# Designed miniproteins, single chains, continued (4), part 77

Each design is a single chain, and the fold is of that chain. pLDDT is the mean over its residues in the fold that is shown.

## One batch from the design tools (miniprotein)

Design m14832
Fold by ESMFold2-Fast:
Structure m14832 (fold): chain A 47 residues (1-47)
Amino acid sequence: SEEERLKEFNEKQKELIERMRKTDDPSEARQILDEFERLRREYGRRK
């Protein structure tokens, strides 16, 4: 359901944000940003 999807989105967002803050590798940070965008598109897009 949509509500459960939002909860998963929040949990995955927190994980990605934490990884972003911990990493100092520019390549890894960019991949994380791309994953963040994909996550937002899959869970947060409201058509």
Scores: mean pLDDT 74

Design m14833
Fold by ESMFold2-Fast:
Structure m14833 (fold): chain A 67 residues (1-67)
Amino acid sequence: SAQEHLARGKRLFAQGRLEEAAAEYERAIALDPDYAEAWRNLGDVYRALGREEEAARYYAKAQELAP
């Protein structure tokens, strides 16, 4: 489920496994494109990777989805 991919992504992020965390969050989004938390967490990964433009895009999407 999307929630299982989100949970796995969070665990990988906590371990510093940033690319694997991103892949899991992207999987969650593929299953539920309106999953604001997954978009926000993907933003956190890209911020941690120093990819500020991509992080900003993902945060904007999360903000759009979360009223």
Scores: mean pLDDT 89

Design m14834
Fold by ESMFold2-Fast:
Structure m14834 (fold): chain A 77 residues (1-77)
Amino acid sequence: EKVKKAKEEIERAEKVGRENLERAKEDPSVLEEEMRRVDEELERIKRVMEEVPEVEPLGMEVAGKLYQRAKEVAESL
């Protein structure tokens, strides 16, 4: 049950992070605010990985994808 909830939390963080990055990409005026929100989702993923080691590979993959996308959005502006 803990592993299932951890996976769902990581998947939710990925979904929210992606939405934040899409808003930042479409409207540069909110870039700083949306990037801060992405950082919050990345910290949430890190905490989940620390609490449930079984989901660390998934958490690392999702965090890496969000970080890379955030970099691409920031560099494109």
Scores: mean pLDDT 81

Design m14835
Fold by ESMFold2-Fast:
Structure m14835 (fold): chain A 73 residues (1-73)
Amino acid sequence: DEADRRYTEEVLAEYRRQLEEVREQAREAALMELSKEKREEAKKLKEEFEKSPVKREIYEEQKKKVLEELEKK
């Protein structure tokens, strides 16, 4: 029971770390797309995010945040 709980907590923590890394990568890709710099690289990154429903949602969320930040200047 304690071993199962510890394993679950470690897996959950690792999952959260990976999600945060994915969010950071999504933000970078969105910035590249919006700046129109490295267009081919940005397109490839976006396509990778679109292959997974979870990653696609994260990409769209980060792109919206970046766009809102840029528009409020």
Scores: mean pLDDT 74

Design m14836
Fold by ESMFold2-Fast:
Structure m14836 (fold): chain A 68 residues (1-68)
Amino acid sequence: ASQKAADLVVKGANYLWKGDYEKAVKYFEEAIKLGATGALPFLSEAYRGLGDEEKAEKYDAEWKAWQA
């Protein structure tokens, strides 16, 4: 489970780098469902790439709350 989540984060990051924000969101959301909470800041960046500032702020806040 942990390794599959890490693989999904890598795939999401590759799509984020290519500017394919919709696919990046999909892979980061799947990784988070598998327990990769560290993907939350990447999910936030992907939503910013899509112009969805409300969702970007939501996931950034969730990441900060998890670390606090």
Scores: mean pLDDT 82

Design m14837
Fold by ESMFold2-Fast:
Structure m14837 (fold): chain A 66 residues (1-66)
Amino acid sequence: SAEEAYNKGLEYEKQGKLKEAAEEYKKALEIDPNSGLAGKALHLAVSQYAKLNRPDEAKEVFDLVK
C-alpha cells in the first residue's frame, strides 16, 4: 500500500539510506497519487534526492504528479 511504502521510506531515512528512502516515497506516490500521503511523499522524495544532489531524479518524481 501507499502507507506501507511511505513508512518504509521513513525507516530508510532514519537509517541514513537516502536513496532507498526516496525510492520508497516515490513508490507511495505512484501507488496512490490522490491520497493524503501523496503531497508528503512528493516533498520527502524530492528532499532526499536534493540531499543526494540528484536533480534529474527529483524532476522524475515531480513529473509523476504533473
Scores: mean pLDDT 78

Design m14838
Fold by ESMFold2-Fast:
Structure m14838 (fold): chain A 70 residues (1-70)
Amino acid sequence: MSTAEDARIDLEAAEELAEEAEQSEKPDPSLLTAALILGVGAVISAREAGDEELLKRAEEVLKRIKEIMK
């Protein structure tokens, strides 16, 4: 099964949403919630796939999202 590919798709989506939220003066709460869910999912999937690169990226994105949510 393409667990690593699923993790990458979720990660890329979370990265795009996080970037959009960072550029917004008033971040949309639903967008932030979606980014958080995708980011957490990417971390879990990357860990299960054993992909260290994806895990590192997912953790970084999750950190960015949490900083935006303050």
Scores: mean pLDDT 79

Design m14840
Fold by ESMFold2-Fast:
Structure m14840 (fold): chain A 60 residues (1-60)
Amino acid sequence: SLRDYVRELAEKYGLGLSDEEIDRVAEMAEKLGLTREQLEALIRGTANASREVVLDAFGI
């Protein structure tokens, strides 16, 4: 699922996202129509910032 993919990306890039935050990111990514490639690029681009920056990028 998209949620599982978000969880894998969060672990891969060392983001301290909770399960609730992962669910919200996945929901917003679907609503924004992001592809898996766009989702990974966005997370990778913000990986060196705080988790709050990642969440803000998804409108959370």
Scores: mean pLDDT 75

Design m14841
Fold by ESMFold2-Fast:
Structure m14841 (fold): chain A 77 residues (1-77)
Amino acid sequence: DFAQRLAEIFKDVSQEELDKIQPKLERILYLLRKALALGKISLEEAQNIFLEAVEALVKGDEKKVEEIIEELEKLIE
């Protein structure tokens, strides 16, 4: 369940940590919305990418975050 997995990722995230990830999270949400609107990905694919991205953001995996952003940017070219 997408909602349950998302809640599990954010359960121990502080407001300060959330504020730090917010700009990249907003960028990823924008790119996912655009890719969905263009028919480049399915809703299920978008949910899976979002879960991977928020987990990487919360864990501070900058390389994984940049890879996800780059892949999404290529989809909307």
Scores: mean pLDDT 83

Design m14842
Fold by ESMFold2-Fast:
Structure m14842 (fold): chain A 66 residues (1-66)
Amino acid sequence: MVKVMAARGLAGNGNLDDAISILNDTLKQDPNNVMAWRVLGDVYRQQGDLDKADAYYKKADELNNK
């Protein structure tokens, strides 16, 4: 959880590559981390990759809706 918040801060500062790296490491350890999927979507949206952003947001919503 703390790592996801750090990645969000990095993305807010424009450090998108480091944000993606932290989020990918988080998701490899816990692929059910809803917050990590959402922040990854935010990062890809900021990069202009709207297709990836949409896919990651849908993944987060699927995991959050039980």
Scores: mean pLDDT 80

Design m14843
Fold by ESMFold2-Fast:
Structure m14843 (fold): chain A 81 residues (1-81)
Amino acid sequence: SEKEEAAKEAQELLLEALQAVKDGDLERARELLERAEELAKKVPDDVSLLIQLSIVAAELGLEERSEEYYQKALEAVEKLK
C-alpha cells in the first residue's frame, strides 16, 4: 500500500541520515531527515517511525523536534488500546 511504501522509504532515509551523522555530514543528515518527515506525514501513528525520527533529530541536536516525535510516539501507543 502507499502507506507501507512511505513508511519503508522513510525508514531507509533515516538509516542513511544516521550514517551521514557518523560520517560527519550533518547537512546531508538534516536533508534526509526532512525528506523522511514529509513521508512520515502519510503514516502519523507509526510508532517505530516516530521513535526513529526522535533518535535522528536528537543526533542532530534538534531537541524540540526530538521531544515532539517522542510525545507523538507515546500518543500513538495510547491510540492502540
Scores: mean pLDDT 86

Design m14844
Fold by ESMFold2-Fast:
Structure m14844 (fold): chain A 55 residues (1-55)
Amino acid sequence: DEDRFVRELIENGSPEIKRLAEEYLRARQEQLPSAAVFKREILRLLREEEEKERE
């Protein structure tokens, strides 16, 4: 599920989301604890982008 989620973000996300998704994949491949941080930031940006449409 995470692989599919991240791949979709790279394919359809904004440039910022795409960059974070790529960094998340790299950190996960290296089994770094920062992978969780990148995923959290991706989710934060996704929500903030939706919020901007609400003012």
Scores: mean pLDDT 74

Design m14845
Fold by ESMFold2-Fast:
Structure m14845 (fold): chain A 88 residues (1-88)
Amino acid sequence: DPEAFRILVEGLRLIAEGRLDEAERLIDEALRGDPAQGAAAATVEYLLVLKKEGTFSKEALLAAVDRLLEDGVISEEEAEALKEAILA
């Protein structure tokens, strides 16, 4: 789902940059627009909570991306794009 992937990439980028209000707006827009994006929005919300609690790290994010790839939730190309967003 291209929209779910877009939400994950943008959400991770905003959280990594500390733009938490914009990340919350992205989650709200995703949930209002299409309930099918709920899994992507929930993932971004979880990562936002980790950032607010001070447990968010690039290592933990990279491990989460690898797990999403292993579980078949995202493709190899999507995993590469997410890792680029995390490292930016």
Scores: mean pLDDT 73

Design m14846
Fold by ESMFold2-Fast:
Structure m14846 (fold): chain A 89 residues (1-89)
Amino acid sequence: SLKEAIEKAAELLSQVDPELAKEVKERMTRLYEKGELTAASVIGIALDVLGRAIEKYLRGEISEEEFEKVAQAVTEMIRLIDKALEEEK
């Protein structure tokens, strides 16, 4: 289900940043409850997350390896939610 996909996506992000995972889960859950969770909205959330990671990397707050882990988690989050959205039709 889409709700399970949101939870799994949050778990993936929590391995990198638990605070960020909580924010993303709350945002996706609110969109889901309103019937507004779309591929576009998930991509928007993903770009916001990645943008914050880019900013931290450029400031020297995270390593290249940590940045790559965020990028991988974000990519897998998009794939999980997109697949669940297609299955809910």
Scores: mean pLDDT 83

Design m14847
Fold by ESMFold2-Fast:
Structure m14847 (fold): chain A 76 residues (1-76)
Amino acid sequence: SDAEQRRRLEELRRRGEELLAELRRTGDFAAGSKRLSELLEELNELLAATTDPAIAAEAREVLARLVAEWRRLVAE
């Protein structure tokens, strides 16, 4: 259901922010790379499953933010 997909999106957003916070604290990009890959796979699964354009737009925003922040942190 759309409500279940929204709850899943909210969880994926929280897990993404937790990953970014941990990467800023530890600098452990090897462990972070696996967790990022898993989050991106789950976001893509949500994008493939959803018919709600609002959920799709928010999921793309979360994905774009994770990729952009990862690239920024690795470049530092």
Scores: mean pLDDT 87

Design m14848
Fold by ESMFold2-Fast:
Structure m14848 (fold): chain A 69 residues (1-69)
Amino acid sequence: SSKISQLMQQAINAGMKKDKKKVEEYLKELKKLGVPEEAIKQLKEAAEAAAKGDIDKMSLLVQKAAELS
């Protein structure tokens, strides 16, 4: 669980930096750890919101991804 939480945070941090390649790498690692595709989808949208500076949307989507994991 802690490794999944760390990778989710790293994906969001990469999104904030607009590093699309690192976002995809962290999402692939989460998928390998058994995180459901619906949670990966929410986290990808959260990273995109982070890149746009939409912190409220980012936080909501991160919470949804964590609940689905």
Scores: mean pLDDT 86

Design m14849
Fold by ESMFold2-Fast:
Structure m14849 (fold): chain A 100 residues (1-100)
Amino acid sequence: SDKEAKEKLLKEIEKKAEEIKKLVEEGKIEKAIELILEFEEEVVNDESIPTAVKVLAGAQLALLYMQIYIYKKYDPEKVKEVALKALDELVEAMKKYAEE
């Protein structure tokens, strides 16, 4: 395993999670969704990221997107709580991958 590549990916995920978190906290839910989908596409198309890691990160981002989308439409008062928890879970999963 390339430790430097894992650490770089973790830092990029932490940075994007912070950007998404700020949008969620500001109530900019549509922009948060756009940034999540853009980041998922970037991860999937990054040839330096191993396929298993693309699946792990992509699945977590897809889950985050679906949770925000569904709660926004049916239970909007919970969107911030659900999104912040899912962002924390994404970062934790990637930390465990980077630390082994």
Scores: mean pLDDT 81

Design m14850
Fold by ESMFold2-Fast:
Structure m14850 (fold): chain A 75 residues (1-75)
Amino acid sequence: EKEVKIEEIRETTKGLIEEMKKEGYPEEILELVKKIGELEVEKVENEDDPEKVEKLEKEIDKLTEEFNKKVAEYE
């Protein structure tokens, strides 16, 4: 079941990157999407460890904030 969730995250992240690349988003923004997706996978892998999940959620939040700022600067 964890493997299914991980595969869904990977496919969703890949699809989003491909779509944003077609729309002309800069590589720096695409790299942020990739990193966020990788951390979401780690979160699923460590879902039974609350301390690891909390650490990953904080990192995801930080990267998501950076992503939003860069998207606003690009638009």
Scores: mean pLDDT 84

Design m14851
Fold by ESMFold2-Fast:
Structure m14851 (fold): chain A 59 residues (1-59)
Amino acid sequence: MLQELADAVAERLKDKYPDLAEKIRAAKTPQELTKAIFSADDEAYEAAVEALNEASARL
């Protein structure tokens, strides 16, 4: 489910990018999740994409 994926991604980002982690966790739709990730700077964006790939592989 989208909520489980968003929580898993946020959990991986919370130590280095707490604000981005909160935005991702607050996302209720795929569009909101995408907007949160694309609003990040290059470093945070790469970390979010990596976290998303790892979370989706474990679910």
Scores: mean pLDDT 76

Design m14852
Fold by ESMFold2-Fast:
Structure m14852 (fold): chain A 106 residues (1-106)
Amino acid sequence: SIVENLSSPDEQVAIEALDRLVALLDSPDPEVRREAARALAEATNNPHEQVRRLALSYLGRALDHPDPELLRALAEALREAAERNPDPQVSEQLRELAELIERRLA
């Protein structure tokens, strides 16, 4: 699965999995979109630095997504990812992104 490949010790496999995951944010299935959003937030805690950096970049763009349920799931997952992230600066950035989403949904 894409989620299993995100945890691959091969960085290129993990990056390809992240790209496929981002495409699923536009899935016609709302459950698939929400699961993709949660997995994208969790990718900010990925063991590969390049995957973490790409995930942060994709998250910035995801703020403009038109699905309010996806955005709600994303904000929740970002707060969870922030709590688990060992980098305090990244943790704060994830929390700020969640707050931006919450303000957009208000």
Scores: mean pLDDT 87

Design m14853
Fold by ESMFold2-Fast:
Structure m14853 (fold): chain A 83 residues (1-83)
Amino acid sequence: LEEIQREAERLRREAEEKLREGEEEVEKKEKEGKEKVEELLKKGDREGAAKAEVELGSEGGMERIKAASEAVALENEAKRLLE
């Protein structure tokens, strides 16, 4: 019983780590993307800048969804072990 609780705790920690990694990747991409948008605006490419901004939002959203999905799977496995 105690071993099952320890395994569930390990899975929950992995879920938290997956969410943290996802957030770090989003922050990195947001920084890189902001620089790209600024460069395009400086060149007068307003359409390119708008497209880059939309693509960054989509890419960040997908990364967050992936991290959340992986975390939910780990949390569900931990919950199953405790049931």
Scores: mean pLDDT 78

Design m14854
Fold by ESMFold2-Fast:
Order: structure tokens, then C-alpha cells, then sequence
Structure m14854 (fold): chain A 92 residues (1-92)
């Protein structure tokens, strides 16, 4: 879904604006967003993104360890979501 991919890209940009380093990758049929150097504000943003993605029908897992977080997204249209993510990360 274009909306789910947009949420992930917007979340990446917002986390990077807060000083985090963010990578989006594809693991099988799932999309994985990894953030390093997150603070409490970055964690709140990831929680909001999880809730928004779940509202769109996604199956979302958020794992946090210290200043690192990983958001794993499944259950969305993989063709639309994966295609949009690959386009976003394919440029660098």
C-alpha cells in the first residue's frame, strides 16, 4: 500500500531529523525499519507509526533495545509497499 510506504518514509525522515540513523530494508515478505540513536521522542514516533500501520491492517512488531529500535511490518500489500521502499532506498 502506498500509504504504508509513505508512513515508513515519513517516519524515517522525522527520526533522522531527531538525530537518529535509520535504515529501511526488506526481509522476505516483511518491511523492516531499523533506527539507531533514538531518544524518547523517537520512540513515541515509532509507537505512533506502529498504531497507524496497524489501523491500515498491517501486522507490526516494535522491538526496542537501549537507543536502538526495529519496526517489522507484515500483512500489508507487499508488492506496493516493497516497491515503494525499494524505490526510496535504491537511490542511496
Amino acid sequence: MSESAKLLIDTKKQLEALGAKVTISIEGDKVVLTAQGIDEQGLQLLQQTKEQLESLGADVELQVQGDQAQLTIGGIDPVSAVGAVLRAIGDQ
Scores: mean pLDDT 75

Design m14855
Fold by ESMFold2-Fast:
Structure m14855 (fold): chain A 75 residues (1-75)
Amino acid sequence: DEIEELRKKAEEARKLAEEYEELARKYEKLAEEAKDDPELALQYEMTAGVYLVAAAAYKAVAESLEKKAEELEKK
């Protein structure tokens, strides 16, 4: 069932997006706490940025898969 497979993949992508958002928030906080070490703070900020990009990408994938499943279900 293609619709079930798309929904499962969308759910997995949603979970990954949420996990990456949590990781981004964790590294943002670590960057704030590392004020006495500018290089470490920058490294944490960059790491948080990478996780935010990954979260946004997985969220877009989930939305695309959800929309495709909905269109197939309607037909």
Scores: mean pLDDT 86

Design m14856
Fold by ESMFold2-Fast:
Structure m14856 (fold): chain A 77 residues (1-77)
Amino acid sequence: SMEEERKKELLEEAEKLRKESLLYESSGGVYLIGSAAYELAGDKELAEEYRKKSEEYFKKAKELEEKAEKLEEEAKK
C-alpha cells in the first residue's frame, strides 16, 4: 500500500541518517584521540584545534541522529 511505501521511505532515510551520524561520531572520536595525543606531546594549540574539531563532528552526529529519530517516529504512525 501507499502507506507501507511511505513508511519504508521514511525508515530508509532514517537509516541513511543514522549511518551518516555514526561516521561523524567516528571522525569526532579520531579527533578526540588526536587531541589527547597532542596534549601529551605538549602541543596545546594542536590539542585545542583537534578538540574543537571533535566537538563539531559530535554536534553534527547528534543533529543527524535527532533527524533520524523524527523520521522513525513518523514511520510508526
Scores: mean pLDDT 89

Design m14857
Fold by ESMFold2-Fast:
Structure m14857 (fold): chain A 65 residues (1-65)
Amino acid sequence: SPVERIRELAEKAVEAYRQGDKSTAAAYLTAAFIELTALEMDPNASPQEVEEARRILEEALKEME
């Protein structure tokens, strides 16, 4: 699902960041935001799916500070 894809990308971003690879973390985070934008623009996406995807990315951003 799109939410699972966003979760996978977010988890990879956090892992790369924790390993000190900020460039790889930024690349995965960028990919996750592109997927979120696609989900937000999808008329078949439920509000619950969009909210879950946003929460996943907000949590990932907090872990990368």
Scores: mean pLDDT 85

Design m14858
Fold by ESMFold2-Fast:
Formats: structure tokens, C-alpha cells, sequence
Structure m14858 (fold): chain A 60 residues (1-60)
């Protein structure tokens, strides 16, 4: 599904920035919660960018 492909892509990006397994699962759960809330596609894209920025800041 499109959602599964987006989650896989997000996991790959989190791996590339060397996020911890705990942070990856937390971020994926937050993204899944937004999908379950039926957020528009644009809001899901903005959320994924925001979550990646938050993960990158934790790696500093």
C-alpha cells in the first residue's frame, strides 16, 4: 500500500541519519497515528519532514 511504502521510506531516511531504534519506532508510531486520524496527504508530508528534523536534532 502507499502508506506501507511511505513508512518504509521514512525508516530508510531515519536509518541514513543514524537515529536510534527507539527514536525510529517512536517516530513511526507518531506517523501511523496521523494516518489513523485521516490527515490530508500534504499534512502527512509536512509531518514526515518535521519528524526527520526532530530525529536529526536528537543525533547531535
Amino acid sequence: SMVENRIKSLRTMLDSIKASEEDKEEIIERYKAAVDQKLPERDLELLSVKLLIEAREKVK
Scores: mean pLDDT 81

Design m14859
Fold by ESMFold2-Fast:
Structure m14859 (fold): chain A 90 residues (1-90)
Amino acid sequence: SEAEKANEELIARAEEAAELPDERLEEAARRLLEEALERAEELGDASELERRLLDLIRGRLDDPEVRAEYEQRVQQLAETLRRYREARAA
């Protein structure tokens, strides 16, 4: 489905972002999170994406204030995605 393709594309971008220098990582993470949120309804199940984003942010962002902000954004994305999964399962 298109949702599966979108999820795979975003996961691939997260993997590519992991190879970026720390200064560019923040910008890449921001764009990826914004795109994922915009597509959250289409993505459905994106638990792999949310985990990779959290791991990327916690492992790679050096600025603790920036890290905390992006962790919150990932939590918002994760919550939105979980709601879609629960709705599908129910």
Scores: mean pLDDT 77

Design m14860
Fold by ESMFold2-Fast:
Structure m14860 (fold): chain A 67 residues (1-67)
Amino acid sequence: NPHALKGELLAAHGRYEEAVEAYEKAIAEDPDFAEAWKNLGIALEKLGRHEEAKKAFEKAKELDPNL
């Protein structure tokens, strides 16, 4: 998914707000993309958005318990 790849690159450069936007686009195209939900949670945690991060991690684990 090109949006998920963009999110990973943005997060690697510390651009977490833009990474969140990219992961949200990836999820809009594929709501069952567990890896995108996990990476969204990580980016949200980096921004201090802990409650939103928790919900994203819960969704990722619901979709893939091995993440």
Scores: mean pLDDT 87

Design m14861
Fold by ESMFold2-Fast:
Structure m14861 (fold): chain A 78 residues (1-78)
Amino acid sequence: SAEHAAKAREAGAQVPEATEYLRRTHSLAEAAALLRRIAEMLRGLAEKAAAAGWDEAAAALRETAERAEAAAEELERA
């Protein structure tokens, strides 16, 4: 699961930059909706990773999903 864990770590690190990009190129509502879709996809991947026994990858994917959800919620409050 090293490849999956590495990709999840990269995605997590890029959440602030991705959020800023979406916020500047989309409406706040559209940016928030996209971030929520990304979070949903990541949660699905985390569940599949956990089922495969890739606990490290699953944890990293869940953390990245939570960051994306938090960013979406912040935009929705703006």
Scores: mean pLDDT 82

Design m14862
Fold by ESMFold2-Fast:
Structure m14862 (fold): chain A 77 residues (1-77)
Amino acid sequence: SMEEEREKRISELIRTTLKLYNSDPATREALMASLSPEDQRIVEELLKYIEEQKAKAEKEGKPFTISVSEMRRIIEG
């Protein structure tokens, strides 16, 4: 169904972003180059969100956390 295809796409984009975030620079460059321009922009926005959450956690002396719900909102918005 269209809903199953949408959920699969959202899950794949989140998984790809987390893989990129935890990868060495060469692997990140290769993975980004394999994505469509649309997917590159979405993944770049997700990576920005993760880096902002890390910076906020460091500034406030709190544990680093990310929200799957917020990542889904970024993909859908």
Scores: mean pLDDT 86

Design m14863
Fold by ESMFold2-Fast:
Structure m14863 (fold): chain A 79 residues (1-79)
Amino acid sequence: SSMDELLARAEELIREAERYIRQGRLEEAERKLDEAIRLGDEAEALALQQQDRENLHRAIFVLARATGLRMLVFMRKKE
């Protein structure tokens, strides 16, 4: 489904961000995480509209992971 593709893209962006974090490339990581959050928000809205509980849970999980990593990046940029 289009929602499955959207969530798969967000998950891929999170993996790319994790790689950038390991490389110390915090600006690139932040951009990937911001994109993942936007896609996760879109997927959450669509899942709510379609009453798709499974993809709603997946979207919430994606948003939690991306937001946690964004917080980590923010803290490391303050060092």
Scores: mean pLDDT 89

Design m14864
Fold by ESMFold2-Fast:
Structure m14864 (fold): chain A 65 residues (1-65)
Amino acid sequence: MSEKELELEINHAMLLITRGIIETHGEDPEGREKAIELLEEALEKELSPEEAREVITKALEIADE
């Protein structure tokens, strides 16, 4: 794999792990559903590492608020 392909795979794995964490530990049911939806949308897109990290951060923020 190229370094770019490896980074893309890592980002996909991070999105999946984050979704699992939010689904298990999501404090607010409404925020949890919104965060999961955001992550599922991101998983359907080929995001850059920066974009993936931004989505993860936003999803965690939504799930915690």
Scores: mean pLDDT 74

Design m14865
Fold by ESMFold2-Fast:
Structure m14865 (fold): chain A 68 residues (1-68)
Amino acid sequence: NLDEKVEKGARILEEIGLKDPELAKKIIELAEQGKIEEALELVKSEGLDEKELEDLRVALERLQELNK
């Protein structure tokens, strides 16, 4: 379910923002530019599993769509 993945990805992004607001800002800026893979590269150090990375990717893709 894509909507569930968007919600989970949004929560992951919020958690990143609570730990590192500057990192979250860079991720959002890259996603708005359509640089989803570059945004995901920045979170490699956060220890996300494959499912969490997929959920985050879906949320960032939705963010890109809304800001076109």
Scores: mean pLDDT 79

Design m14866
Fold by ESMFold2-Fast:
Structure m14866 (fold): chain A 64 residues (1-64)
Amino acid sequence: MPPYTGAALGAPEGTTYSDEQKARINAGIEASRRAMREGLERGLPDREVHTRGALAARRVVEEA
């Protein structure tokens, strides 16, 4: 167990997630994975794949 430098990133700080927030975050992650997978299957450059994934996740998190 590494106790230093970024250990528990994204967990112990403000660990007050509502069920609705958890669902939204999970939906964003799934949307990102979907967009990235489609980009990879098309043979798009890595940068384009990442951009599409980030935009898909952002849209779901902000608008869902």
Scores: mean pLDDT 66

Design m14867
Fold by ESMFold2-Fast:
Parts: sequence; structure tokens; C-alpha cells
Structure m14867 (fold): chain A 88 residues (1-88)
Amino acid sequence: DREALIAGLRQALELVKEFYEKYKDKLSEEEKKELEEAIRHLEEAIRALEAGDLEAAREHLRKAQEHLGKAYEEMKKRGITPDEMSLD
């Protein structure tokens, strides 16, 4: 369901933005850059879905996932894993 996907992505976008603002003073410049790129691609994926462009949405979601993964791996290497990112 496209509408449910858009709603879910909007929630994910807000969570990533909240995380970035809350922890920006503890994040490295590389981690900030990766999170900023992830935010940008999530916003573009939402716009593409609203426009009905499923191929563009899929590509932007893939890029958002890549950048989130890079940010997470860099934080993990530094021993930084905020409670909000822990899936239990």
C-alpha cells in the first residue's frame, strides 16, 4: 500500500532527524555527513512515491539504506550505540 509506505517513511525520516539533532554534538563529521545524505534520500523517496515514480523511490530508498548503514557502522566502530537505535 503506497499510502502506508509514505506514512512509514515519513515516520522514519522524523526519527532520523530527531536522532541527528539530539546527538549531533557527539557524532563525527563523517557520521553527520552519512546521516545528512540518508535524510536527503528519504525525503526524495517520499516525493517520488507521492509522484507515483516507484523506480526513483526504490533507488532513493536504496541510497538512504546505504548511508544509514555507513553511519551505523562508523558509530559501532567507535563504541557509540544510542538506546534509540538498539533493536531488542
Scores: mean pLDDT 81

Design m14868
Fold by ESMFold2-Fast:
Formats: structure tokens, C-alpha cells, sequence
Structure m14868 (fold): chain A 52 residues (1-52)
């Protein structure tokens, strides 16, 4: 679960998806994900965006 969420976050960052839309997309795709798992994915998203 966690690795898939973090990868999805990085893919969204590379595709230029805005942060708010990326968070909503993760929640919609992984409705059973915990807030901690979503936050970890968004941390991976932000790290990827900072590296671009």
C-alpha cells in the first residue's frame, strides 16, 4: 500500500498535477488509505516536485 501511494504521488508530481488535485486523486483512488499514508504520498509528491 504505502509504496504504491508514494509512487502515485511521484507520478502525479512528474505529470504536473497541482498539489490539491493530487491529494484528492490519491484519496479517491485509495479510499481505504489512512491520513498518514496519504501524507507520506504527498511528502513524496512534494520531494519530486522540488527535484524537477
Amino acid sequence: MREQLERAGRVMAAAGVPEDAAREGLRATFPDASDEQIDAAMAAYREKRASL
Scores: mean pLDDT 80

Design m14869
Fold by ESMFold2-Fast:
Structure m14869 (fold): chain A 60 residues (1-60)
Amino acid sequence: SAAAEQAEAKERILASARRVAEEVGVDEETAERYLAEIERLMEQGNLEEADRLGVRLALQ
């Protein structure tokens, strides 16, 4: 269902962002700020911007 696909997308976006933060070695404070903003965007239904922010975390 669309709802299940959306829930899976949100889980993957958040898990990916957290994994990338650890792999890139960003400090905990910076990682928490990015993750909080990603979660806020997902709560607003803006999954594309949330995913984009996760990518930006990988590029710092």
Scores: mean pLDDT 76

